# Designed miniproteins, single chains, part 91

Each design is a single chain, and the fold is of that chain. pLDDT is the mean over its residues in the fold that is shown.

## One batch from the design tools (miniprotein)

Design m3155
Fold by ESMFold2-Fast:
Parts: structure tokens; sequence; C-alpha cells
Structure m3155 (fold): chain A 87 residues (1-87)
């Protein structure tokens, strides 16, 4: 199912973003978070709880990114706000 594939992709990219942050690669982390949010934006209404989990994970990652890359954190924050408007 397309929705399940989008959900799996969103979590996969979040995992890659966390791995990038663990090694101090903030640019790669931002790129992967933006990909995760893109896939999360394609989830239908039935996935509201899974979308909320993705949003919560991204908010935590924004805090980590903002310590070293405030511009990258702002890009992620804007993408997250666009996703929240669809909830």
Amino acid sequence: LEALENLEKAFKYLDKAEEALDRGDFQTAVENILKALEYASKLPKEYEFERAKIINRVERLIDRIATQDPEGAEKVRKALEELKKKL
C-alpha cells in the first residue's frame, strides 16, 4: 500500500537523520529530515497518530540541530509548520 510505503520512507529518513547527527553531520541531518517530512505530508487522515510521532521526533531533532546549524533548524521548522497546517 502506498501509504505504508510513505510511512516506512518517513521513518527511514528520520533514522538516517539521527545517524548523521550522532556523527556531527548537521547538513545531511537537515536534508534527511526534509525528506522525512515530504513523505509524512503524503500520509492520509488514517495515519494521524503516526504523523504525530514523526512531528514529535522532528521537533526533538530541531533542538539538536539548532545548537550548531540555526539556519538548517529554521528550514526544518518551516517545513514542519507546513505539515502541521494539514493536520
Scores: mean pLDDT 84

Design m3156
Fold by ESMFold2-Fast:
Structure m3156 (fold): chain A 75 residues (1-75)
Amino acid sequence: MVEELVRAVDVAIEEVRKTKNLELAKDYGIAVANALRAAGLTELAEFVQKAIDEAKSVEEYLKAMEEVRERLRAL
């Protein structure tokens, strides 16, 4: 389960790096946040939601997603 969530975050990071599109990045973030909530990882889901709401650039969003990946691996 955690391994599948890490993979989903990795895919989101890769697609955002390829496209450089903040709107598409936020769509991937919504999918990740929903998967995290479904897994009971509410704090990480809220962190992703904050990144979606507050990110002003692709770089800010990527930093937040990379932190989510690190937190998932630390579980």
Scores: mean pLDDT 79

Design m3157
Fold by ESMFold2-Fast:
Formats: sequence, structure tokens, C-alpha cells
Structure m3157 (fold): chain A 57 residues (1-57)
Amino acid sequence: TPINPSLQEGEKKALELIAKLGPVLADDKEKLLAVLREEAPSLTEEQAEALVNAMVS
């Protein structure tokens, strides 16, 4: 459900980054999380952690 265009843009960018880096950094969750927070600062800590956990688990 598209409720916020700015949030959706941040989520899309985050998903693209996780898709690219997730397989490479699967064993380095903290580094992946740090990159995600830097590249998609619109995400909260909980949102970023949830996305990383979904990709690496």
C-alpha cells in the first residue's frame, strides 16, 4: 500500500542495496546494516534491522 512516496523511495533503495550486498555480506550483518543506514537514512533503526534480518535469515 503506497502511503508515503518518500518512504517508498527509501525502502526501494534499501531493498536494491540489500539485494546487491546481502549475498556478499550475509555473514557481516552489522556492516550491511551500517551501509544501509548510510545510503537510506530515511529508514529507522528498526526498519533497517528488519530488512537486513529478512535478507540474511
Scores: mean pLDDT 68

Design m3158
Fold by ESMFold2-Fast:
Structure m3158 (fold): chain A 76 residues (1-76)
Amino acid sequence: SVAILEAVAEANRELIERAEEGDGYAAAEVLAAALEALGHDELAEKVRKAGEEAKGDLEKALELIGKVMKEYLEKQ
């Protein structure tokens, strides 16, 4: 829900600012925090691992995260 995402954004403001600056680790952690807040703990962990694999590259992190999300949606 929007309210949950707003709460996650407020709690993770510093990470969001770093992601906006091009930090792929921060981008992965922000998305993982949002997924955990929505009850998707296993998916959140996979997103964090994608961020680690990208080694802080924002473009690569978003590509790998997109792959993880696509696999998850295909199994629903």
Scores: mean pLDDT 80

Design m3159
Fold by ESMFold2-Fast:
Structure m3159 (fold): chain A 73 residues (1-73)
Amino acid sequence: MPSQLEQLLQQAQQAIQQGDYDKAQQYLDQARQLLKDTRQWMAQTPLSPESRQTLEDTLAEYEKQIDQLQQQI
């Protein structure tokens, strides 16, 4: 799931560089869906504090990247 998020963000960035904002929006929408799915999984899964912190940090980083790219569209 995290690796798929990174791939989608890279594809969104490439689409923005090419001026294809419609494709960029599609990739960002897919990335947002994966974030939602991951948060839902975290809510239902007992995690160690260390694992939870790592996932929270990772999700926060991806959310910031999505927001930054969205502002370019």
Scores: mean pLDDT 83

Design m3160
Fold by ESMFold2-Fast:
Structure m3160 (fold): chain A 63 residues (1-63)
Amino acid sequence: ELEAFLAELKARMKAAVGEETFEKYKPVLDEAGEIMRLAVEKLGLDVEELKRKFEAFVERLIA
């Protein structure tokens, strides 16, 4: 489930950057997750490809 993937990714990011920094990113990550869900539902985009792209983006933000 996409929601489970996003929750796991957010938990990993929080662990990497700390809670205070994560709270600043949370609204953006929540909106990005919603956009991704709408893209799958409305545009029929590949959810696995979107998950890979989003995970790569978050890893780059953490690095």
Scores: mean pLDDT 76

Design m3161
Fold by ESMFold2-Fast:
Structure m3161 (fold): chain A 81 residues (1-81)
Amino acid sequence: PKLSTAEQVEQALAEALAEPDPRVRARSIATILRLVASETEDPAARAELLALYDEILAHRDDPARVDALARRGLALIREIL
């Protein structure tokens, strides 16, 4: 059975959040948010996901901020998928 897009993204983000290297974790989370932004037809959701992508990359050396932004991204993804 195929996972839904929401389930695939949620699993990928959970795996990224479990990454012990904070720089690799930030990059993985940002990549997932950017991919979801490319799949959504909601321009407001796309803009918010891309803003989270930019902010995670700008603050990749702050693990607490990256994790907080990732949780916001996951909440948004759950609303649109």
Scores: mean pLDDT 78

Design m3162
Fold by ESMFold2-Fast:
Structure m3162 (fold): chain A 65 residues (1-65)
Amino acid sequence: GEKEKLIEQALKDIEEVEANQDAAVRAATAGDYSLADALSAKLREALELLKKYDPELYEEVLKKL
């Protein structure tokens, strides 16, 4: 259903944030915080969605971060 698709998208967004973390740190070291800001916003939105629709999965994801 819609809930399951939103949860799947949130998990993919979190994996995308993790995959781009080193690139964001490198850019920020060079004075470009745009990627770090975008990834922070994406992570926040994904975690809020997990907390709303699947609180148990939200807690499991937080332990791995």
Scores: mean pLDDT 83

Design m3163
Fold by ESMFold2-Fast:
Structure m3163 (fold): chain A 60 residues (1-60)
Amino acid sequence: SPAELNRIRQAVFDALTDAGYPADYARVQAQQIAVAYDKGWITPADVILDPVRLALERVA
């Protein structure tokens, strides 16, 4: 759903910015990861960046 996609996107963005990644990088990565996760193309285990993996596990 659009609401779930936005929730995942925001969680990934917040995790990246909290970890010190630049906002522009975080925005692009959050969009790509949220779409891939929402479509079932990836699981949290497929994510290399620890803060992003933990964020996905918390929202799943």
Scores: mean pLDDT 83

Design m3164
Fold by ESMFold2-Fast:
Structure m3164 (fold): chain A 80 residues (1-80)
Amino acid sequence: DDIEKKIKEIIKKFLDGEITAKEAVYKIYELLKEANLSDQEIYDLLNKAGEEFLKKEKDEKKIKELAEAFKEVLEEVLKE
């Protein structure tokens, strides 16, 4: 699935310090919107990707930064 691969590449860029957590989340959101997914489908996919990321990542600070950015962006786009 091209979408899952691109999401992983965006997350890797954040982990490598190339982009901010908020930039990573917005890039993922735009990618999923271009795929004609509903806001609910985007929310479900991001939650699933977040759980998989939390299981594999060891840097607690990076995990918290990414999780907070996901929460902030989802609140802005789904709860306007």
Scores: mean pLDDT 71

Design m3165
Fold by ESMFold2-Fast:
Order: C-alpha cells, then structure tokens, then sequence
Structure m3165 (fold): chain A 75 residues (1-75)
C-alpha cells in the first residue's frame, strides 16, 4: 500500500540519519547542537508517522523508540 511504502521510506530515512551521526562521531567531526536538534526532531516526526499510520508495527516502533533514546543520550 501507499502507506506501507511511506513507512518503509521513512524507516530508511531514520537509518540514514543515525548512520550519518555514527560516521561523524567515528571520524571526529563535530555535530552542532542545532544539527542534533534537527535530527532528533526528524526522528520524532518519523516515529509519530509510524505510530499514526502503522500502529501494528510494534517491533519497528520499539526499534525507532530505542534509536531515538540513544541519539538523545548522545546529544
């Protein structure tokens, strides 16, 4: 479905955001508070979209919540 496609696309976007942070961290590239705020906000928006549009995706929702908590702890 179109909704399932959008959930999939947003899930890959979440992976891309987390991967960018990990790459920068490993390379010693500084991440500004403003960039962290932007990434956290986008991850929260992705989580909210999945909660609203695919609430039965309990494993995906748990993974997204865990990743958001990890990123917030890193900030």
Amino acid sequence: SDTELEVTKKSFRAIALVTELEVKKRAGVPVSPEEMERIIRELREILAFVEENQPEATKLLAALREKLAEVEAFA
Scores: mean pLDDT 85

Design m3166
Fold by ESMFold2-Fast:
Structure m3166 (fold): chain A 105 residues (1-105)
Amino acid sequence: MTLEERLRRIFAEAAQKLIDAVENGASVEEIVKILKEFRDKVLEALREAGVTPEQIEEVKRILDEAIKKIVDILNDPSLTPEEKRDAILKVLGEAYRRVLEVLRR
C-alpha cells in the first residue's frame, strides 16, 4: 500500500466515523476523541513512511486547523445536523488535499 492509499483510507474511516457520530447525536467530547485518534493515525503513517520532520510539522498544522474548524462547526447552534455533516466533510476533504500537496513537494 502506498502512503497516499493509506492516508486516503485513514481520512475515509474518519469521515465515516464522524458522519455516524453526528447522525447518532454523539457528544462533542466523543467526536473530539475520534478527531484525536484520526490525527494520531495520520501522523503515525507519515513517521512510518519516513516523511521529513518539516513535512510532518506542516501536516500537523493542517490537521490541527481542520480539527478546530470541525469543533467550531459542532458548536454552531445555527446549523442543522445535515449542514454540520456536509461542513465537516468539506473540511476533511480540504485537509486531505492540503496534506497531499505537502507530500508531493
Scores: mean pLDDT 87

Design m3167
Fold by ESMFold2-Fast:
Structure m3167 (fold): chain A 68 residues (1-68)
Amino acid sequence: MQEVTLEDAKELLEDIKKTTGWSRKEILGHFRPELSDEELEELAKSEEKSAEALRETLLRIQEGKITL
């Protein structure tokens, strides 16, 4: 898998929103089920924070540190 950039994460986040109809909060909750609703809402407030959280999750999956 290629290194995931912040731009790639932003594009992926937008594509998931268009494909699923989910909000940023719902998408982040899917990838980070350990986070509380309040924590997810804070991350979802900013496009950049949402993209950074998604990028980190994808990198952790690639490293085998997180199971889907």
Scores: mean pLDDT 74

Design m3168
Fold by ESMFold2-Fast:
Structure m3168 (fold): chain A 85 residues (1-85)
Amino acid sequence: MDDAPGSERVSREELERSITRGVALIAAAVLLTVARHTEDPAVAAALRARAEELRALAETPELPVEEVNERVLALLAEADAAVAA
């Protein structure tokens, strides 16, 4: 069992934060992949802009997990709207 006795002091909060940051980075990678496959330069630019905002969220360690999750969902909704327009 991976129950190291305090050698790394990984808290549940740190784990949840790491998972949330990972999700934001995965979302950014997905948007960049979609941007590479779109032929509309305006849509591609919008997707890249949202991907950069997602990366900025992942690089801001002081943001609450719930705020990051809310912002990730909002940025993904914006990206979906840009593709649908």
Scores: mean pLDDT 76

Design m3169
Fold by ESMFold2-Fast:
Structure m3169 (fold): chain A 87 residues (1-87)
Amino acid sequence: MDNPLLMKAAEYIYKAGLHILAAKRYLNQGDYESALKHLKLAEEYLKKAEEYARELEKAGDTKSAKAVRESIKTLQEQIKRLKEKIS
């Protein structure tokens, strides 16, 4: 069954991933300003995903909350690595 909270978390994770891909393209072009703007948007979407992870945990869906947080952690590590290349 589709869990609406999990679907919303997945949507925000997907949007964060798209902005990370955009940041990689801009970084490859030497457009560091656009790359940083996309990384900031990715971080904002991951914060929204974490809000839904907390709601999943409150609803007793600890397994889905854990899966969402692992995805967030992976994307946060990618953002950190990309920022290190810009600095």
Scores: mean pLDDT 88

Design m3170
Fold by ESMFold2-Fast:
Structure m3170 (fold): chain A 67 residues (1-67)
Amino acid sequence: METKTVTKEVELDPSDSEEEKRAKVSQAAVKLAKEQMSDPNVARIVKVEVKRTATSATISITVELKE
């Protein structure tokens, strides 16, 4: 199975509530997923991972490529 991983960082404001931070991360992840699914060489999304700090979130999406 041929896969690729795309990573995107999102800046978080430390003064935001956990709900606001979660919403920002979720919106960014959905946007990145839609961008990957718009690629004609992408068959499906395999996994989505999020790593957070106080000031940033790193979103990693692994997709399966069409063979």
Scores: mean pLDDT 81

Design m3171
Fold by ESMFold2-Fast:
Structure m3171 (fold): chain A 101 residues (1-101)
Amino acid sequence: TARLKERLLEKARELYKTSLEMYQLVLEGAPKSEIDKLAAKALEIAREIADLAEQLGLDEVRQMAQKLIDILEDPRMSYEEKALTALYLALEIIRLVEAEL
C-alpha cells in the first residue's frame, strides 16, 4: 500500500505540472494542437490517478479524478478553465493523499 500511495502522489504532482504547462501555453496563445497534446496527457494522468485511487480504496480521490476527466472531456469548457480547474483538483488530490499518511 505504501508504494501505491507513493505512485499516486507522484502522478498527482505530474498532473499539476502538466496542467501548469497547459495554462502557460494558453496564455502564450500557442497552437491548439500543442494545447490539445497537454490536455490529452492530463486526461491520461487523471485516468491513472482514478485507477490507483480505486486500488487503494480512496473514494474521495477517485471522485476528484473522475470530475477532472469529465471537465477535460467537456468541449464547452475553455482551455483556461480546464487548465485552472485541473490545477485546483491536482492540489486537492495531493492534499487528500498526504492526509492518508
Scores: mean pLDDT 84

Design m3172
Fold by ESMFold2-Fast:
Structure m3172 (fold): chain A 98 residues (1-98)
Amino acid sequence: ASKKQKEALEKAKEILNKEEYVEAEVEGNTLIIKAKDTSEGYHIAGEIKKRLSEVPGIKVEVEGNTIKVTVEDDEAAQEALPEVVEKAVEEGKKLFGL
């Protein structure tokens, strides 16, 4: 991964790991997000999947409660990744009045 690509992935990981209901790790150019087996985790993960799938240059793959996010070597996608993740978490939490 490029330096900017890695910085975007690490920033998104830091945002996600502050949350109780999801955990994240970075492997190469991929951000791996695992939802906790809870209603809250499911809804937060659902918002992350929905919002990131709409961003050009971001590829989202889902297997069970795990979301894999690959960011292309595109500056707009790299800048959008942490911002969209933060917004998705906020909107997911609002579904529970958090």
Scores: mean pLDDT 80

Design m3173
Fold by ESMFold2-Fast:
Structure m3173 (fold): chain A 119 residues (1-119)
Amino acid sequence: MLEEEKKKLIELADQGKIEEAIRRAIALQAEALVAESEGNLEEAIRLLEVALEIEEHIDPTSELTGEAERQLGLVYAKAGKLEEAYEYFERAAKRYEAAGNEELAKKARELAEEVKKKL
């Protein structure tokens, strides 16, 4: 159950077991990519939202948090939910900028602009 797993991982992070929590969040992102490849976009979104909440709780300025937001933007775009896709790409750009990665921030903004053209 994703909600129970999320709660446990946040508790692990709060206890200073950050590496375990991050490792499991990365595993959820990998599982989301598999779900996306199988066309199960709703499951991919659920997995990525849980991973994002864990990663954001640990470090809201990390490149990893930005990557989860970028992946959510791509899955929402594939699902035809362009407004949500735009919001997540904009969020990812801000996270990458906060992490000091201007190249990834620019690429995320380019994805946001491409989605905006379809709105």
Scores: mean pLDDT 84

Design m3174
Fold by ESMFold2-Fast:
Structure m3174 (fold): chain A 94 residues (1-94)
Amino acid sequence: MKSLEFSQREIDEAIGEAKLAAVSAHYGTDVTVLPHPSGAKLEVRILRLEPDVAEAEVVLTKDKGELTVRVRIRRDASGRWVEERVEVESRELP
């Protein structure tokens, strides 16, 4: 019996990093592994890059837990990137 604990702040920061990565990838930014302020490891991946759609995944690893955030952004009618979907999953590592 184990509980997974990710704070709302850690989740919000991971979502922010995924959104930033998706927007930046459209403009030619490389995917980077970054240290997280909480001491957790944060890994960023671009899953999809199309003219009107971008998807990014952030994996935040802390203690024995893994938080996966996937963000899909889309261009609106004015050509601005807007959030279409955010998925958040957590699991315990062995």
Scores: mean pLDDT 70

Design m3175
Fold by ESMFold2-Fast:
Structure m3175 (fold): chain A 62 residues (1-62)
Amino acid sequence: SALEELRELLEKAVGPQAAESAVEALRKENPSEEALREAVEMVRKDPTGDSADRAVARALSG
């Protein structure tokens, strides 16, 4: 799923602990698959911690 793909990208960008926390927040908020796919694309294009933080925040907001 998009969430599992996002987890893998987040682990590379911010490390496994931060990735796990972000995925738990996303599971609780249950964002749309479209929002998760957009987050995946953001991190793929710019695999930095800053981009990862923005991607997670955006997915949680919409």
Scores: mean pLDDT 81

Design m3176
Fold by ESMFold2-Fast:
Structure m3176 (fold): chain A 94 residues (1-94)
Amino acid sequence: SAEAQREEQARENARNLPKTFPEKAKKNMTKEELIELAQIMLRQSEELRRRAEELREKDPEMARLLEEAAEMGRELAEQLAKLAGVSVEEVRKK
C-alpha cells in the first residue's frame, strides 16, 4: 500500500503541474524562456514515447505510465507555447 500511495501521489502531483506551473511561468518567465521550456518539454515527451514503445512487450504497465507522462509533458508544452503567444509547430521548428 505504501508503494501504491507514493505512485498515486506522484501521479497526482504530475497531473496538477500543468494547472499551477503555467500561471507561475507567466509571471516569472520571458517569452523566449517560455518557448525554450516548451521545446524541452516536447523533446522529453518524444523520448518518453520512444521508451514506452521499446517496453510495450516487455513491461506493458511501465509503457502505459511512460505514455501518460509523455502526454502530460505535451500538454504542458502546449500551455507554455500558448502563454508565449506561439503555436506548438513554431516551437518545434526552433
Scores: mean pLDDT 76

Design m3177
Fold by ESMFold2-Fast:
Structure m3177 (fold): chain A 75 residues (1-75)
Amino acid sequence: APDPAAGLAAAIEAVRRGVEAGAGISDAAADRLGAAIRAETGDEALAAAFRAALLELARESGSTDGTELLARVLG
């Protein structure tokens, strides 16, 4: 059976690679992550935790654009 954590982990890894490359959190990555939360979990509490994790990634990269994007996708 699919594990929501597995789906989110894969999506988060993709975002981490982009951030490490200096790309920040792209629209495509944010969209995929938001869709993955809803499709895989259907859990709003998990969505909130994921939102916090994305904010940390954006903060580490120093990209404010990424922060705004994830807020929109998760809102």
Scores: mean pLDDT 57

Design m3178
Fold by ESMFold2-Fast:
Structure m3178 (fold): chain A 74 residues (1-74)
Amino acid sequence: MKEKKLKEIAERAVLAFKNKDKTAIDSAMSIAENVLDKEKAEKFRKTVKEMYEKNLPIEEAQKKLDELLKEILS
């Protein structure tokens, strides 16, 4: 259940990042914080924030999110 929910959140965050929709990104972060423990949620939030601020190419942003999810859900 948590894995499926986090995958949906990550996909939504990538789409929001592509569209530069800060509100949607913040919403995805809030949901992640409710599903993950504090340390993992902070790591997820920090990574997404850095991708948004650095304006990474979508392929690199998606790869980083996939790697982060594997680490968090392992």
Scores: mean pLDDT 71

Design m3179
Fold by ESMFold2-Fast:
Structure m3179 (fold): chain A 90 residues (1-90)
Amino acid sequence: SDDDLLKKIDKLLSELSKKPVITKDDAVNFLNSIKDNLDRILELLKNDPKFRIRYGVPLLYLMELAYNDLDEKQKEFYLKLKEIVAPILL
């Protein structure tokens, strides 16, 4: 369910936030752990303003860190995420 997905993302982001430095490997491991959920995450980012505000920038940051190790599906998600998040940063 979406509630289970949100709890999963919150737990993973909370664990990363406790680290003194977030490494590229940390970002890759995070993104691989949510890889099966990317289509649903993209839908939530487009349709739920609260989800977009809460997770858009953190996800973008992690994808920038991991960019060179992203697969094709993750890179397509990254491009769509940038289009969604860019208006928030302006």
Scores: mean pLDDT 85

Design m3180
Fold by ESMFold2-Fast:
Structure m3180 (fold): chain A 87 residues (1-87)
Amino acid sequence: MEKVKRGAEALKKFYEYEKNREKLSEEEKKELEKKLKEWSENGKEDIQAALKKLEEKLEPRAEELEKLEEEEVIEILLKLLEEIIAE
């Protein structure tokens, strides 16, 4: 579970960035983009493990998700990632 938890934390920060992108300052955007790139390069296995767990939780909701706007999908992803982190 350690790899899944680390990957879920990284993915949560990525989706939080996407959700709040328009509300972030130029400095906050640059700092967060740098961190996201570092996680993508160094945490690939952790991110993949978290994505697999996330996909397993999303499969029952696939039809629902296809009907939603991107912002609504991001909210669901964040909630599921918080559940994975709490496990």
Scores: mean pLDDT 75

Design m3181
Fold by ESMFold2-Fast:
Formats: C-alpha cells, structure tokens, sequence
Structure m3181 (fold): chain A 89 residues (1-89)
C-alpha cells in the first residue's frame, strides 16, 4: 500500500544520506592523512557538503511520491560526491 511504499522510501532516503555522508568523511580523512596541516580547511569543506545532503533529505521528506524522494536524494548525493572528490582529493 501507499503507506508501506512511503515508509520504504523514507528508509532508503535515510540510508542514501548516511552512505553519502560516510563517503564524504572517508574522502576528508584521506585528504587529512596526506596533509594534516590542512585538517581544519578539509573539515570545513566536508561540513558544507554534508549540509547539502541534510537539506536534500529534508526536501525529500516533503515529497508525496516515494520514487521522487529517492531520486532527489540520489541526485544530490551524486552531485555532493563529485564536489567532494574535487575539493577534498
């Protein structure tokens, strides 16, 4: 039923958000390992990118369509990871 599909989409959105933030943190940690002197700058950039994912998750929760919720967070995650790879690597 529609409620079960919305609940499944909510769980998938949370999972995608968590996985994306985890990958951003992995990239940040790797950058810090290569140059510890830049740790503060790297953490600030990682925090900004993670905030974009949090915003996308909140926007997705306002959507009534299960697939649109998932697609929004997935797209935001892909864009955030590309940004993280350019800035943190």
Amino acid sequence: GAMAELEAARREVAKLGDETVSKILDLANEAIRKDPSKAEEVFKEAEKIAQKINDAVLEAMALSDPQERIDLVKKAGEEALKEAEKILA
Scores: mean pLDDT 85

Design m3182
Fold by ESMFold2-Fast:
Structure m3182 (fold): chain A 83 residues (1-83)
Amino acid sequence: TTEEVKEKLIELLKKSLSYSTKEMLDAILAFEEELQARGVKDPDIIIFVGSIAVNLTLAELLNVPEEQVKKSLKKQIELLKEM
């Protein structure tokens, strides 16, 4: 269900707070692949995960400090809880 996918994403993002930016990106891209494989069609979830993937890709390319990336992820976790 949408609720189960949302909970799984929240747990993934929490675990990602112990990762490097590259490891966070790899984890999010793997999650997107899993959503596609499972046929998840919820546009809010797809757009949300895609936005995180784009932002992490840019952070990796621009070598943004991990502290700022993690601060951004904490805000994303809060937003996701309110969806």
Scores: mean pLDDT 82

Design m3183
Fold by ESMFold2-Fast:
Structure m3183 (fold): chain A 87 residues (1-87)
Amino acid sequence: NDAQIQQLRAQTDQSMKNGNISDSYRIGGQLADLGDKDTAERVYNIVMDHAHMTQDTDMLTKIAKDAEKHGLKRLADQAKSIKRVIE
């Protein structure tokens, strides 16, 4: 588990460096599922900021659901709030 978390952290650093938001979202979810909520929350915040700038309501919906599933209440509420403003 720890080795897998370290590998995923390295992968998300690369996907964010390359601007691959879709991969960053996927890896963030995998980190959250493994219990690395702190890293997952940082990744989700970056993906959420991008979704806000691009008005990607589908991505905001995904982030809100994933955040709720993992108990990230503030992140879930923020994603829902942004979605309501841009819809």
Scores: mean pLDDT 85

Design m3184
Fold by ESMFold2-Fast:
Structure m3184 (fold): chain A 61 residues (1-61)
Amino acid sequence: IELSEEQLREIARRAGISVAQAREIAKLVRETHGRVSAEQIARAVGISVSAASIALKEILS
């Protein structure tokens, strides 16, 4: 799954994170084929688990 820059901005806004952080989350989802948890994303990107969960749901939708 490939996300446009506009989609990354929308995800970032909804999760309350930066576009750079949203892009990093998208990379993790691609590398793990969607097998990454919100907790793993939160640790890797330096955001809250709730923000990671929102971003993950948006990316997988």
Scores: mean pLDDT 81

Design m3185
Fold by ESMFold2-Fast:
Structure m3185 (fold): chain A 62 residues (1-62)
Amino acid sequence: MEEEKKRQEELLKFYRDIVAKLEAGEMTEDEAIEELRKRGVLEGFTPEQGRAVLEALRDLFT
């Protein structure tokens, strides 16, 4: 598989899934930030910056 395409497609689906779970009440904001860190999206980001990224994603996907 092409690493670049796979990463972008997985990342977009991942963002949508995180936002959907937050909206459904199935996931806390702390859990969402932890998932973003595990995915490597927040590499080198502070907890505050991670929170801001999550809030931006919620705005973009809702």
Scores: mean pLDDT 76

Design m3186
Fold by ESMFold2-Fast:
Structure m3186 (fold): chain A 88 residues (1-88)
Amino acid sequence: SLDEEIEKQKEALKKKYEKENKPKTYEGLIHLLEAQKLILENNELTEESRKHIREALKNLTKETEDSLNSLLDRIMETFKVSKEEVIE
C-alpha cells in the first residue's frame, strides 16, 4: 500500500541521515514525502500538502534541493499552478 511504501521510505531516510548527522536534511525529506503522500491520497494540492512543502523549503539543504525542485515541477505540471501558488 502507499502507507507501507511511505513508512518504509521514512525508516530508510531516518537510518541514513541519523548515521550522517544531518537532521535538517532528514526533516526536509520527511516533509517532501508527507506532501507527496497527501497529494497522491487526495489527488489534489491540499493546504496541508502545501504546508509540508513550505516546511521543506525552510529545511532546504544540498541533499533536499533536487527532490524539492522535482516535486515542485511535477505539482506545477499536474495541477497547472505556478510555483508561487504552491509555496505562498
Scores: mean pLDDT 84

Design m3187
Fold by ESMFold2-Fast:
Structure m3187 (fold): chain A 101 residues (1-101)
Amino acid sequence: HMEEERKRLADYLREQADRFAAAGSPAAQKGNERLAKLAETAPSIEDIARGAVEAARAGEQFFVPDTPLGREIAALAEKLAAELGDPSRTPAIYHPEPLPD
């Protein structure tokens, strides 16, 4: 089950990377591709979250889907960013969709 969920996450992220590549957004392309590779190859969900923190620190962008696995990765990444330094550097992996002003 977890391998199937992680493969679906990786497939989604690669599709987003391709879309961002076509749109001329290299930071978003690189971030989504990095996270996709980690979703397939990382030994744990915590390692995926750590990679997400590293991507955000490198100025890369990515969009994790609102799924149970996506939410767990986002929560772990936020926790890891807080543990590794200034909480103000917490990567904005998930944004609540801003209400239109």
Scores: mean pLDDT 71

Design m3188
Fold by ESMFold2-Fast:
Structure m3188 (fold): chain A 95 residues (1-95)
Amino acid sequence: YDEAIEQSKKFAERAKKVMEEAEKLGLKHAVDTARQAVELFEESIKLYEEAKKLEAEGKDPSPLIDRASVLSTAGGVLIAIAEELIANPELEKLR
């Protein structure tokens, strides 16, 4: 859990930096996409922390781990999309 939480925190920080860069460039869709990635990683961290508490209490953490993993994967995809929009600003101008 500590490794998964730490990795999600690192990706959340990366997403925040991508969001800040997109804001400086005036790329609204890249900003919105990176912001969604931040939200997904922050939710994933909360679920991993709750799963750790459940395991310490002798309860099944599996549903929370599965949900956290799905959200973390989705967050990673959104970071990649936001980075691509920054690399190709013409895609942003197409709507």
Scores: mean pLDDT 83

Design m3189
Fold by ESMFold2-Fast:
Structure m3189 (fold): chain A 93 residues (1-93)
Amino acid sequence: MVEVELVASAPVQAGSVIDARIVNHDESVKELTFVARSVDTGRLLKGTQRVRVAKGETVLVSATATESGIRRVEFRVYDEDGQEVATLVADMV
């Protein structure tokens, strides 16, 4: 099982870095794609990235806000086949 979590909730300004953790609870290495977006606008945040997460590993990933005042962020994590393996909607205050 792959999980994604928000590191900290804080008010968002343009240029704010939003950190997430990806945790791989599976028995195998995962090649994952991390995507973050504003729920309110549907617009992607800057910093879509590919990460390799070993068995039992936690990896820090970051996205950069392109606008201020984002109240909710959606994180999605996809596997190598493009399947969604984790999602989180988080309030940013």
Scores: mean pLDDT 83

